# Designed miniproteins, single chains, continued (5), part 65

Each design is a single chain, and the fold is of that chain. pLDDT is the mean over its residues in the fold that is shown.

## One batch from the design tools (miniprotein)

Design m18240
Fold by ESMFold2-Fast:
Structure m18240 (fold): chain A 100 residues (1-100)
Amino acid sequence: SMEHEAAIALLDRGIEEIKKAKTKEELIEVLKEIIGRLRDIASLTKDEEVKKILEETAKGLEEIKKKLEEGEISAEEAKKKAIELLEKSREKIEEIAKKK
């Protein structure tokens, strides 16, 4: 329960930080910070299912960051994809927390 609450809080914070990023450079830095925090929580998590979701989410954000850095997607597209990924991860963790 506490681990699930911490993971959800981090995902919610990440979504808000992504929304506030105004430049490509700011967005890249925000994505780096979120990826690091997701990996840190995943390393401390004893719930293997939550750990896998957090690790998968971090990898997804790394792919978005790489495409943004390489100019394959716009900052606006990267924001949309990153927010959608974090929202989906949040829903998965909430479902696990309900154990239903």
Scores: mean pLDDT 86

Design m18241
Fold by ESMFold2-Fast:
Structure m18241 (fold): chain A 89 residues (1-89)
Amino acid sequence: DLEERALTLAEAAMKGPAELATTLAGLGFSRDEIAYILSRISTRESEKPLSLEELKQLILDLLREIENDPTLPRRHAQRLADRGREAAA
């Protein structure tokens, strides 16, 4: 169930980006998918703190975007690589 996956990931996201990344990896998400999801959540959280319900909705939307276009994580990985050059040690 997509909504159950989104809730599990939202609970991990509330603990921080490292917990979310670990949970995503444990669920079989690719490196590109993990980077895409983390980047989108970090961008939204920089605007305002997110509640569990807001994180769940955001993650649900992200999971739906990936299901509708499986190439999205790869396409975003190219842009994220440019942004992450400083962090890509």
Scores: mean pLDDT 76

Design m18242
Fold by ESMFold2-Fast:
Order: C-alpha cells, then sequence, then structure tokens
Structure m18242 (fold): chain A 80 residues (1-80)
C-alpha cells in the first residue's frame, strides 16, 4: 500500500540520520530529520502530491549521501 511505502522510507531515513550522527555528520543528520518531519506532516494532512514530491527529494538526497558514505550505501541497499 502507499502508506506502507511511506512508512518504509521514513524508517530508512531515521536509520540513515542515526548513522550520520554516529559518523559526526550532524548537519546532514539534521537535514534528513527535517525531510522526515516534513514528509510526516504532508502525510498527516493527506497532501499526497506534496508527500510524493518530498519523498523524491529525500530519496535523491539519500542517493547522494550513499555515494559519499559507504555506511549509508549499505543501509540503502538493505532497506530499499
Amino acid sequence: SKKEIYNKRIELGEKIAEVLEKLGRQDEADLVKRMIDNLKKAIENNDFSKADRLLSEMDAFIEELAKEHPEIKELYEKYK
């Protein structure tokens, strides 16, 4: 279901933020947390057009992080 996809992406994002914090990448962790918060708010408001856009933006950011951080790439491959 659409809700299941959102929940899986939120869970992945939360795990990525945790790994970034452990790596000392606090600014990147805070950005991911902000993206998750914005996505959750769009879903709560039933704004699925905005939720889909925010999800795409978050996925693009995670893909870039995965290129720079092997630990993020491993998470992304395991939970995508």
Scores: mean pLDDT 85

Design m18243
Fold by ESMFold2-Fast:
Structure m18243 (fold): chain A 100 residues (1-100)
Amino acid sequence: MSLLERIEKLVQEAEKYIDEGTPEAKAKAKELVRQIAADALFLGWVKAVETGNEEEALRLINEVGEQAQKVVDAIDAGDRETAKENLKKMLETVKKILEL
């Protein structure tokens, strides 16, 4: 399984827990968001080393971190729509990292 396929599965699982909306599900969703951000950071680091495009890789890594924080904040606020929108943006940014 590719790293992208793994991240896509984590996104799908996080969406399920966001929709469930129990305190336990919210905790699981946040853990999955943290795992997605960690995988994106690692991917960005690999791409920076591989391509020498460190500035763009760091920009995209920082963007994923900001999106992850917005997902967590939305989960805590009970805003499922905003949480899922920012989770989708995280996946889109990961795809941009892969295109470096």
Scores: mean pLDDT 87

Design m18244
Fold by ESMFold2-Fast:
Structure m18244 (fold): chain A 77 residues (1-77)
Amino acid sequence: MSLEEKARELFAKAERYEALAKVAASDPLVPQSHVDGLREISTLYREAGRYLAQGDVEKAEELLAEAEKLEQELNSG
């Protein structure tokens, strides 16, 4: 798989989390911390995709690890 294809997958994940954040933000019963968490995950996947598209695999890997950690924390709370 090319780095460009991998970057596109990360951008797709970012868009998915942004969409989830918008839906969550429209529900007054959803805590703001949950909405903020979804937006942060979206931002991390987008930045990881950007670095991967530039060939900075090490930086992309760091951002991916942070995004995955945040996903796990959000899904366990």
Scores: mean pLDDT 83

Design m18245
Fold by ESMFold2-Fast:
Structure m18245 (fold): chain A 67 residues (1-67)
Amino acid sequence: MDWAAQIAAYGAALARDPHNPETLYNLGVAYLQAGDEAAARSLFQAVVDAYPDTEEAARAKELLAKL
C-alpha cells in the first residue's frame, strides 16, 4: 500500500470537504501506517474534538489510548 499517495489524496479531499470525520480519521490511519505517530495523534485528536458523536471519533479515541 502506498501510504504517501493515500495521505496526499485524503489531504486533497479535506481541502474540498473539511467537515468530513471519515476523511480526517482515514488520514490519521494513513499517517500511522506511514510511521508518523505525531501526525496521526494530531488528526485523531481533531476528530475527537470536532466530531465527538461519530463512530470515527470513538475509534480515534481508542487508538489514542493505545498510542
Scores: mean pLDDT 80

Design m18246
Fold by ESMFold2-Fast:
Structure m18246 (fold): chain A 77 residues (1-77)
Amino acid sequence: IEEAKKYLELAKEALEKGDLRSATEHVAKALEKLGEQSTAEALRKTFDYLMEHGFNDSARTLVELTIKRIEKKLEEL
């Protein structure tokens, strides 16, 4: 749980710097620490697809929504 929170803070910092790739990797690591390995893998694949096709705004939105979902889950623990 503490490691997942640490990765979320790193992800938020990366987003503020515009580093979407690092933000996505940190979010995926947070998901892995919560036991959601399949979700982490799906996030990485979807992000890579969006970035490869120039859908940068969609990729950013995906990362932001995933961070909010994890934060809500951690607040309920």
Scores: mean pLDDT 81

Design m18247
Fold by ESMFold2-Fast:
Parts: C-alpha cells; structure tokens; sequence
Structure m18247 (fold): chain A 72 residues (1-72)
C-alpha cells in the first residue's frame, strides 16, 4: 500500500541518518518521534526505538527498524 511504502521510505531514511550521525542521539530521537506521529506508528514501537537511539545502541536500533519494515 502507499502507506506501507511511505513508512518504509521514512524508516530507511532514519536508518541512513542514524548511520551517518550516530553521535546525535537527541536529534535521532526527535526524528523518530516525528516519523512515528506522522505515520501513526504504535507508541510502544516509537518508545523502544527512541530508547535504543538514546542509549547509543545504533546497531540495535537499526535491527528494530529492519524488523518493523519486514512487518509492513
């Protein structure tokens, strides 16, 4: 669906930003919250990703994003 494609694109962009700027946890967390609100992602999913990004667990955050994309 167009909604699933839009969510996939936004999540792939977040992955690229996280890889390029892994030392910007608050900016990444803010981007994740904006993405979650815009694409109506479940709050629990948004909070799990925000927690991983704030902890500096970029690899864990990327793995979670890949799982979400696979479920779309």
Amino acid sequence: SAEAEAKRGALEELKAVARAFPDEPEALAAQMRRLGAHHDLPEAVVEALVAALRAGDIDGALALIDEIIAAL
Scores: mean pLDDT 80

Design m18248
Fold by ESMFold2-Fast:
Structure m18248 (fold): chain A 75 residues (1-75)
Amino acid sequence: DEEFKELVEKGLELMKKALELARKQGVPVGTADTEKELILGATLSQAYLKIKQENPNVSNEELKKKAEQIKEKIE
């Protein structure tokens, strides 16, 4: 139980940091009011970084479209 609590707390802190970085990099992750939105925001931020690393010239419009496709896959 204690080990599980520590993992959950560490996970939440990592998700908060990921969302802050995502917003700074222009990922369309707005206010995360629910646990589901936090998880989706973190997932999208990771996908954003990978896509932009592979495609340096990707536009914000293309990035959003790819992020929406990923969201559709996990919903």
Scores: mean pLDDT 66

Design m18249
Fold by ESMFold2-Fast:
Structure m18249 (fold): chain A 77 residues (1-77)
Amino acid sequence: SATEEAIRLLREVARRAREAGDEFLARSAENAATGIENNPANTAGQIRQLRAVRDLARARGDRRVEELAEEAIRILE
């Protein structure tokens, strides 16, 4: 499903962020994935959290993580 794919992409974001030593970005991505799993009806809140993860990746200059977060947003929208 779109939800399962978005969760998978967010977990990949968390893994990459952790490998880069960005624990804050990793935690943010993991929180977003958990939020989607627990509240699939709160789409606006989930998209807002995903945009926060995307913006953090952009600020760090991590294009790959930014692209993964953008793909998760696209799947939920």
Scores: mean pLDDT 80

Design m18250
Fold by ESMFold2-Fast:
Structure m18250 (fold): chain A 85 residues (1-85)
Amino acid sequence: DEAEVERLERSIKGLLDNIKEMLEYSKTLSKEKQEEIAKTVEEGVRQFEETLRRQTETLSPEAQKKVEEAIAKLREEVKKLLEEL
């Protein structure tokens, strides 16, 4: 469980880093393109959360809670990044 939680948390961090780079790049584009990228990010985060929840179904309740906390932090950070556009 612990090793699997660490792997999933690393995946979440990697996604957040990629989102930050993508949104920063979007600032060099037109407003319409920024909105398209923001929508793509929101959809991608939603799909990623669903995939993570499916992957955690066999983990302990404690491990599931840690992953849910990491997902909640991802949501907060993405929301802040989108508000900066």
Scores: mean pLDDT 82

Design m18251
Fold by ESMFold2-Fast:
Structure m18251 (fold): chain A 101 residues (1-101)
Amino acid sequence: NPEVDELVARAVEAARAGDLDRFRELARELGELLKQIPDPSVAISLAGGLRGRVLSPLAEEARQDPARAAELRALRAELAEVTDELMDGVHDAHLARKRSL
């Protein structure tokens, strides 16, 4: 899905820039699209893929720049919370749809 791919790329860019407000907005937009995907395994895999793509580089950057390690770990914790909320929201929406069927 090119729309999902574009939002994921923009979210990764916002995360790398440390723009938490932009990341939260893009994660919200992505969540709405992922809730509409019929296959819950595909939707959760896409959300998990975003989580991995934003968290792994920050962990590596913190290792490479000890002077910024505390700042980068704090940013990583905030991004982890946003991506956990995204994954939980997508999972809950698919579970609610299954209960209604």
Scores: mean pLDDT 81

Design m18252
Fold by ESMFold2-Fast:
Structure m18252 (fold): chain A 85 residues (1-85)
Amino acid sequence: DKVDALEESKALLDSMLKATKADKKEAMESIKAGADRILELLEKAGASEELIEAAKKAAEAARKGDVEKAKEYLEKAKELVEKEL
C-alpha cells in the first residue's frame, strides 16, 4: 500500500532527522543505515521523482560526511512525503 509505505518513510525520516542532533559520527551512521531502506520504500510506493531525488541527495551527502547537507535533504524529503500523503 502506497500510504503505508509513505507513513513508514515519514517515521524513518523523523528518526534520521533526530539522529542529526546527536554526535556527528552517530548521526552519519544512522542516516546511512536509513537511506537504503527509505529509497526502497519510496520506489515501491511509486513516490514522485522530486521525493526520490531528495532522498538520494540525502544519502549522497551522508556518504560524503556532510551532515548539514544530509539534514537539509532529509527535511525536504519529509516535506514532500507529507504532501503525497
Scores: mean pLDDT 77

Design m18253
Fold by ESMFold2-Fast:
Structure m18253 (fold): chain A 78 residues (1-78)
Amino acid sequence: DELRKKAEEYYAEALKYYEQGDLSTAAGYHAKAEAYKAIAEGDVEKAIRTAQEAIEAFSDDPVAVKLAQEALEEAKKA
């Protein structure tokens, strides 16, 4: 599954940024990975909810919000 591979790639990106101490970018990539995984599992509602929750939780963080908004856009396309 292409979507599952993308989710794994975004989880790997989240881990790399977390290890570098960039917690906001890590959180954004984690939200994107979770959304792609949910889409791959056929749970579009979960993907939308995950992205929306990330936008709310990290509202003061422009990097995390941008990555979460990208995840929301992909979920809505599914």
Scores: mean pLDDT 80

Design m18254
Fold by ESMFold2-Fast:
Structure m18254 (fold): chain A 72 residues (1-72)
Amino acid sequence: MEGTYRRMLTALRQAKAAGDEETFEELLKTMQDIIKREAEALGLPELAKQEVKSIDDLEEMFRKLLEARKKR
């Protein structure tokens, strides 16, 4: 799971660096939806309700999700 999320974040950063706005927006939305779904399943309603406006926001949500899964 961790490796998958990390690869998705890397792909998102690459799309942004390449100026591929279409791919960037699609990946951002897809990753946000995945994180929200996982957050709801883990009982993290605050994380599930967060709006994603940037890669940094998504990275924060992902980090909190991983910590919750490890109970750390």
Scores: mean pLDDT 74

Design m18255
Fold by ESMFold2-Fast:
Structure m18255 (fold): chain A 94 residues (1-94)
Amino acid sequence: SVDDYIAQLRQLQDASTDPRVQQYGDNNITMINNMQSMSYDQVVMMKQQWDIRIDQQRRDFQDMPPQSQQMFDQIDNVTRQAMDTVIRQRQDQS
């Protein structure tokens, strides 16, 4: 469920001492929660915007320690799974 992915994101935040990782997790959780109330077209657009932001973040985070980069990658993977789940749920309800 989407709640299971949110719980995984919180565990990843707790595993990191980097406040940037914690803030990124909070931002992604907020986005996922907001997406659950959006229309199908809106959630598809939100994911497209998120994919663009990920490409920018890889450039912004290239100077970070490898452990922090790995944590961002794990958060991104869980966030993508959560977003894909929301998109499927909204498609089926539309």
Scores: mean pLDDT 83

Design m18256
Fold by ESMFold2-Fast:
Structure m18256 (fold): chain A 53 residues (1-53)
Amino acid sequence: TKRLQLELGVEQGIRDIQLAVMKLSNVPQEEINAVLKKMDEKIKELEEEVKKA
């Protein structure tokens, strides 16, 4: 679905922004990795939904 494509793009953008903010804030790499893992999981689920739509 076109809506899912847009949601996927938005989540990818949020991930990139949060990564940049966390790096600028000197967040420990272990915490950055944990946050990114959760965001990547959500993005992967949206990617699978887009493929099925």
Scores: mean pLDDT 80

Design m18257
Fold by ESMFold2-Fast:
Structure m18257 (fold): chain A 80 residues (1-80)
Amino acid sequence: ELEKLIKELKEVAEKVSDPTGALRAIEMAEKALKSGDKVNAAYLLIGAAEQIIRNSTDPEVVEKAKKILEEAKKLAEKYK
């Protein structure tokens, strides 16, 4: 579930101009998930999605990032 959201957001980030900060947050989320820190991974993914939403003018990219953001927030709550 969280692994799928990370992959989907990474694909969305590839379409953004200057995705550097978002890609860094996504990489940190992947590392946190691999280390078993699912809560931290979910919050890092939330931050990455928020950054993509703020920095993108493409409505398709923004809509996809918002959907991933909402799913990541639900997972963060579930992992508490």
Scores: mean pLDDT 80

Design m18258
Fold by ESMFold2-Fast:
Structure m18258 (fold): chain A 100 residues (1-100)
Amino acid sequence: MEAEKERERKEEEELEKLLEEFKKKLKEAEEKGEISLSEEEKERLLKLLELQHKGYLATLAGRDEEALEYAYKIADFVEPYDPELAEQIRKEVEAWRKEL
C-alpha cells in the first residue's frame, strides 16, 4: 500500500514534467513559425504524449497486455496525420508482441 502510493506519486510527477516540457516546446515552435497547430491538434498531441508515458510505465511494471494496448492506441491516434509513423509503430508493436 505505502510503496504503491510512492510509485504513483513518482509516475504522476514524471508525467507532469513531460507534459510541461512538451507544452513549452510547442509554444516555442509556434512562436518561431515552425509549426501552426489548432487547439484541437495541441490537445491531441498532449493526449498522445500521455498515452506514450502510460504505455512506458506499464512496460516497466511488467503489465505487457496493458502496454501492448497503449501501443496500438498510439498508432491509431497518429494514423490520421502521420500514416507512415503509424505504420512504423505497428511494425514495432508486432515485433514486440512476438517476443511476449
Scores: mean pLDDT 74

Design m18259
Fold by ESMFold2-Fast:
Structure m18259 (fold): chain A 86 residues (1-86)
Amino acid sequence: SSAEEALNRLLELLRELVATLEALKAQSTDPEEQAALERAIAALREEIEELERMKKAGKILPESVLQRAIEHVRALHAALLARAAA
């Protein structure tokens, strides 16, 4: 279904975001920034696990909700990459 396709894309983007945050944490020399990144990574990993459980149970969020989440994740990832490049 279109909703399942959107969910799979959201999961892919969330995993890419986690990888970017892990890289930023590894490059950081600020303990407060490292702690904040670690908390963000943990929260995203929990969200990925919940979405995977929903998928296995056949309880998929509406496509419109998933598409909006995709847009927000893409915008956040782009902002983080721009910050890392500056």
Scores: mean pLDDT 86

Design m18260
Fold by ESMFold2-Fast:
Structure m18260 (fold): chain A 84 residues (1-84)
Amino acid sequence: SAAEEAKRRIARIISEEFAEMFQEIAEKRKQGIELSDEEVLEMLRETLRRIIERLREELERTEDEEARRVLEEEIATLEEELAR
């Protein structure tokens, strides 16, 4: 279904963005940079912002009503997490 395809796209976007965040952390540690908890939290917040932006782009390309609802619900959930 279109809703299940939207869920798969959400999972892919989330996985890709977190993989990039972990790669950035690994590269900084490889360079001898020690990351504070505050710096890691800011990287997490930036990763969530990028995920939200990519999901909004998916929403712009999506015409199916159930798929749009799935995307809107995920965006709302992530925006709530970002506000904490």
Scores: mean pLDDT 88

Design m18261
Fold by ESMFold2-Fast:
Structure m18261 (fold): chain A 97 residues (1-97)
Amino acid sequence: SAAAEKKEEEELAKLVEEAGEKASELAREKAEKEGLPEKVIEMAEKLGKVGIQGLLAKHLAETGIEDIETIREIIETKVEEAAELALEKAKEIYEEE
């Protein structure tokens, strides 16, 4: 049982890391397409990575889903949302500076 739990934890950690990278890259692409300053682009990247991790943690806590394949499907649907939220937040921070 311990070996199986460790494998699932390692797979989940990898999925979360990959989701963070995807959300970060997508947020950067969206910010670059809008012609935003590099400072805002870098902020969008960072917020995208953190945002997807937060969205996944909240969704898993609310639904109780532990199945790795189902989590993978949820990640694919949440990456776009996380990237869009990151871009909007980066713009808000920039407007306050």
Scores: mean pLDDT 78

Design m18262
Fold by ESMFold2-Fast:
Structure m18262 (fold): chain A 119 residues (1-119)
Amino acid sequence: MERVKRVLEESKLTNSLIKDEAERLYSISVGLDIRSIGAELDGDRKTAEELRRESRFLAEQGKSLDPAMQGLPSDAYELYAAGVIGEEEGIPTGEVARRLGVSPRTITYARRGLEERFK
């Protein structure tokens, strides 16, 4: 198997895992909101407020992972991972970009945008 093909497959997997995590965080957030209604009906306003606060926190975490909510391309994590893994494997950014059908600048932009967010 070509090293470039492995980099592309690992990059797609990384993008899928991050998107799945964002969806998982959104689902947990919704579940906490529903549970907060139950606590409020039971007269436990303190627990209801704590559940709503946790729900909001998880929703914001999901948004931070969601490229669309951050104004990034939907494949931003795939581009980022391809650039990083490609560099670790000694593959030129231009070769990785060509196989993804994007410009090398697109990979560089995705890397910079995401690196600033995870600092």
Scores: mean pLDDT 79

Design m18263
Fold by ESMFold2-Fast:
Structure m18263 (fold): chain A 69 residues (1-69)
Amino acid sequence: SAEVKAEALAVLNELLALGHAREDALRAAIQAIEDDDFATAREHLEAVLSGLDPSDPLAVRLREILARL
């Protein structure tokens, strides 16, 4: 949905600004979501999540968003 897409982009842009994750994977995930290519976005988001602490609040939120994407 447009709301889930907006939430995903907000979280990914926050991660990008903070430098807490792989920049190339973050940018690729953002681009795929903007292009409505959710299959490609999922692959890049899994790569982003594998580089984050599972207990990070942004990682928790991103996993919840992925389940709804």
Scores: mean pLDDT 79

Design m18264
Fold by ESMFold2-Fast:
Structure m18264 (fold): chain A 80 residues (1-80)
Amino acid sequence: SMSGLQDFVAEAEGAIEAARELFEKAREYEAQGDLRTAAVYYAAAGIWLITARLGAEAAEELGMHELAEELRRRVEEVEA
């Protein structure tokens, strides 16, 4: 439904921010040599990025092409 797609779009920005915070924590633990804890945070960040990518796809389906491209770009920036 259109409402469901709008919910995915609305959640995308929050998902990107959650992923950013989790990647930051993952890199912090990795720098400390705690690779096991880092892996858990990387996995959690990955789940939020999947949510963000679904939001970008929903934006595309709703005809919000510029927003979809921006969300995809922000996801790539967080992964880098």
Scores: mean pLDDT 86

Design m18265
Fold by ESMFold2-Fast:
Structure m18265 (fold): chain A 94 residues (1-94)
Amino acid sequence: SRADLAAVARQFVRRAREIAGQLPPSPQVERVLELLDQADEALRAEDYERALRYVQEALRVVDEMIAQQPDNSNARALGGLLIQAREALEKLIG
């Protein structure tokens, strides 16, 4: 259902925020945290298009981090969670 997809997207965004908060501080990590907080706010407002844009921007930043340090397992885990959030949001939007 749409409610189940929204709950799934919110769960993945929140898990991603938890992992991002545990990463060593950097401008990229701070940007990811800001984007994930905005995505959570958009999800609470049921603005799924806006939430998807924030998740996509966060993924771009995380992909850059992985490119800089390919062995960073935490950044890879963060990327995986954001991909799952994106997929749930894409299904919500149609």
Scores: mean pLDDT 89

Design m18266
Fold by ESMFold2-Fast:
Structure m18266 (fold): chain A 120 residues (1-120)
Amino acid sequence: GRREALERIRELLERAREALRAGDVEAARRHLLEAARLVGEARRRGLLSELEANAIQTAIAAALSALQAGDVELALESVELALRAVEAAEAGDEEAVREALREANRRMRELDEAGKLVSP
């Protein structure tokens, strides 16, 4: 259900964060891609709202684009943003989810302006 989906997404994002802190970029990328897949599945199953799925997915996309650009620090910050979006969704805090989405969209815009935006 919804709780199990959010817990699994959180676990993958925490593993991505740990991999980035260890310098294992390839492990981080694999965990982020799997987290993105699970968010898409949870959205399709109606377990996440469009707002919740968009906030988490956009933060993951920012992390993946940062990794492709070689910006590990921005990738780590974007994973932490995705974790905050998951925490807000778990809490049912719609305003915190909207704030996470606004921040993720700002990061994606900055990556695009720097020529670092990459499609997953």
Scores: mean pLDDT 89

Design m18267
Fold by ESMFold2-Fast:
Structure m18267 (fold): chain A 63 residues (1-63)
Amino acid sequence: MEEVTETLVFPPVRNGAELNAALERVAARMRELEAQGYTVTDLRISMDAQGRLVATITAVRAR
């Protein structure tokens, strides 16, 4: 079984448009992983002290 954990760090988010752009990139990466045969098992989204969006994606594949 193969597990992958990816952390995506975005520039500081100041408004809803920047937040939406970052979330769209996270969603696109999850779709790419699923297209490669992975199943996304966890998604953690947080914001750091500098206002940067941090997304951690965990996915598993049976090989």
Scores: mean pLDDT 81

Design m18268
Fold by ESMFold2-Fast:
Structure m18268 (fold): chain A 94 residues (1-94)
Amino acid sequence: MERAEELLKKAEEAIKKGNYVDAAFYYIQAAREYARLGRFDEAVSLLEKAIELAKKAGNKEMEADAFRVLSDIYRLRGEEEKAKEYIEKAKKLE
């Protein structure tokens, strides 16, 4: 997928420059693209990377956004318990 590949390249460039917030944003966007294609395992992996980058940046809002997208993906996969766990994690970041 050309769009997702472009977003991943931008994320990698942002990491090299120490722009962890931008990198997390690009990984979240790439994860949304993979999820749209039904590539849920890849989307989950990218969101886990986005969460770690958001933590490094101290950006709780970005970390919460990644948890909400994870919740949506697990709900689409029929994993309701995991979906609830991730939405609770997002709420705790307030």
Scores: mean pLDDT 86

Design m18269
Fold by ESMFold2-Fast:
Structure m18269 (fold): chain A 88 residues (1-88)
Amino acid sequence: SAALEELLRASAIISLAPLADLPAELVAEARRALAEEDAERLLEIAARMEPHLSAELQADVDALTAAALAGPEAHQARLDELAARLAA
């Protein structure tokens, strides 16, 4: 569903944001929205982050979103891979 894909993409952006050179204020707002489980605020903050995504980070967000749509095992494997690569 389009709504699920949009929410999963927003979650992917927010999950990868602390590992990328994104505005600290937006990262802080994203962390708060995640802690509060506020889906509407998550979508709003993700939209504000989109213009700050590099081409490489956009590709990583797209890959994580696709993995999340495939299922929880695929999502976790991709998240672990991306986190390890970005932390190196």
Scores: mean pLDDT 76

Design m18270
Fold by ESMFold2-Fast:
Structure m18270 (fold): chain A 56 residues (1-56)
Amino acid sequence: MADQLVAQGKQKLAEGDYDSAWQLYGQALALGGAIPQDLADQLTQYMLEQYRQQRE
C-alpha cells in the first residue's frame, strides 16, 4: 500500500502537482513507508517555497 502511494506521489511530482504529491507523501509516511530521497527533497522545497510566498 505505501509503495503505491509513493509511486503515485512521484507521478504527481513529475506532472507538477506538488499539492497531490505532498498529500500522497503524507499518507505513505503514515503507513510507515520508505520515501525516495528525491521525492522528499522536492516536496520539502515546494513547502518552503509556499511558506515564503505566503509571507508576502
Scores: mean pLDDT 72

Design m18271
Fold by ESMFold2-Fast:
Structure m18271 (fold): chain A 80 residues (1-80)
Amino acid sequence: SEKERKELKIKILEILSSKGEATASQLAKALAVSQSTVSKLLKELEKEGLIESRKVGRKTVYSITEKGKEYLKEELEKKK
């Protein structure tokens, strides 16, 4: 559902905010979802400017942007 996808996107942003960076595989393991699901959500978050990506050897690592941190703060305040 849209609500479940939104919740997963927020969890991705929380993990990236806490760890600094992560791969799609690491996020899939942490969230107990398929790497395909995470990759689709990462593409959406990057398009929205909430995360950015860089290549490190053969892997792609993702990190949260300043815009992503602001978005995460607003979404977490709505939950309380």
Scores: mean pLDDT 84

Design m18272
Fold by ESMFold2-Fast:
Structure m18272 (fold): chain A 90 residues (1-90)
Amino acid sequence: KEEEIEKHRKEAQEAADNLSKVMEKVDPKAGEEARKLAQEAIDDPSKAAEYMKRIVELAKELDPEAAPQVAKYADRLAAHIARMKRLEKE
């Protein structure tokens, strides 16, 4: 149970790192902002939906071509955060 939560936390962190790398290729400052927002979403799951939306909107503004890939990683991160929250509520 606790082991499952740790596993999803690690997977969320990996998704956050991948999301940040994609954003950094678009713009280094956007990459830094995405990394901070993704980490805050992991630390406070109530912010996950809002922060993931901000990251995707930023990607659409800076590079519409990269936006689908950014959305994919944002969705993966949100899914792992939701799973952690569900396991804690068990």
Scores: mean pLDDT 81

Design m18273
Fold by ESMFold2-Fast:
Structure m18273 (fold): chain A 63 residues (1-63)
Amino acid sequence: GPAAARARREQVRTLYDEAVKEAKELMEKNPEKRDEYEKQIESMRQAADDTVAALDAEIAALE
């Protein structure tokens, strides 16, 4: 139902924020891979945005 979709949306945002924080910590430990981690963060951001947009559309359709 819509409540489950909203919970999933918030979970996606939280997991993305945690993943970005972890990736930034890895960048500090491995500065030679900074560009690789920055590309990974951008890829994760795009995937999270796409997932949130799909969930927002689902929530709107259910209300």
Scores: mean pLDDT 81

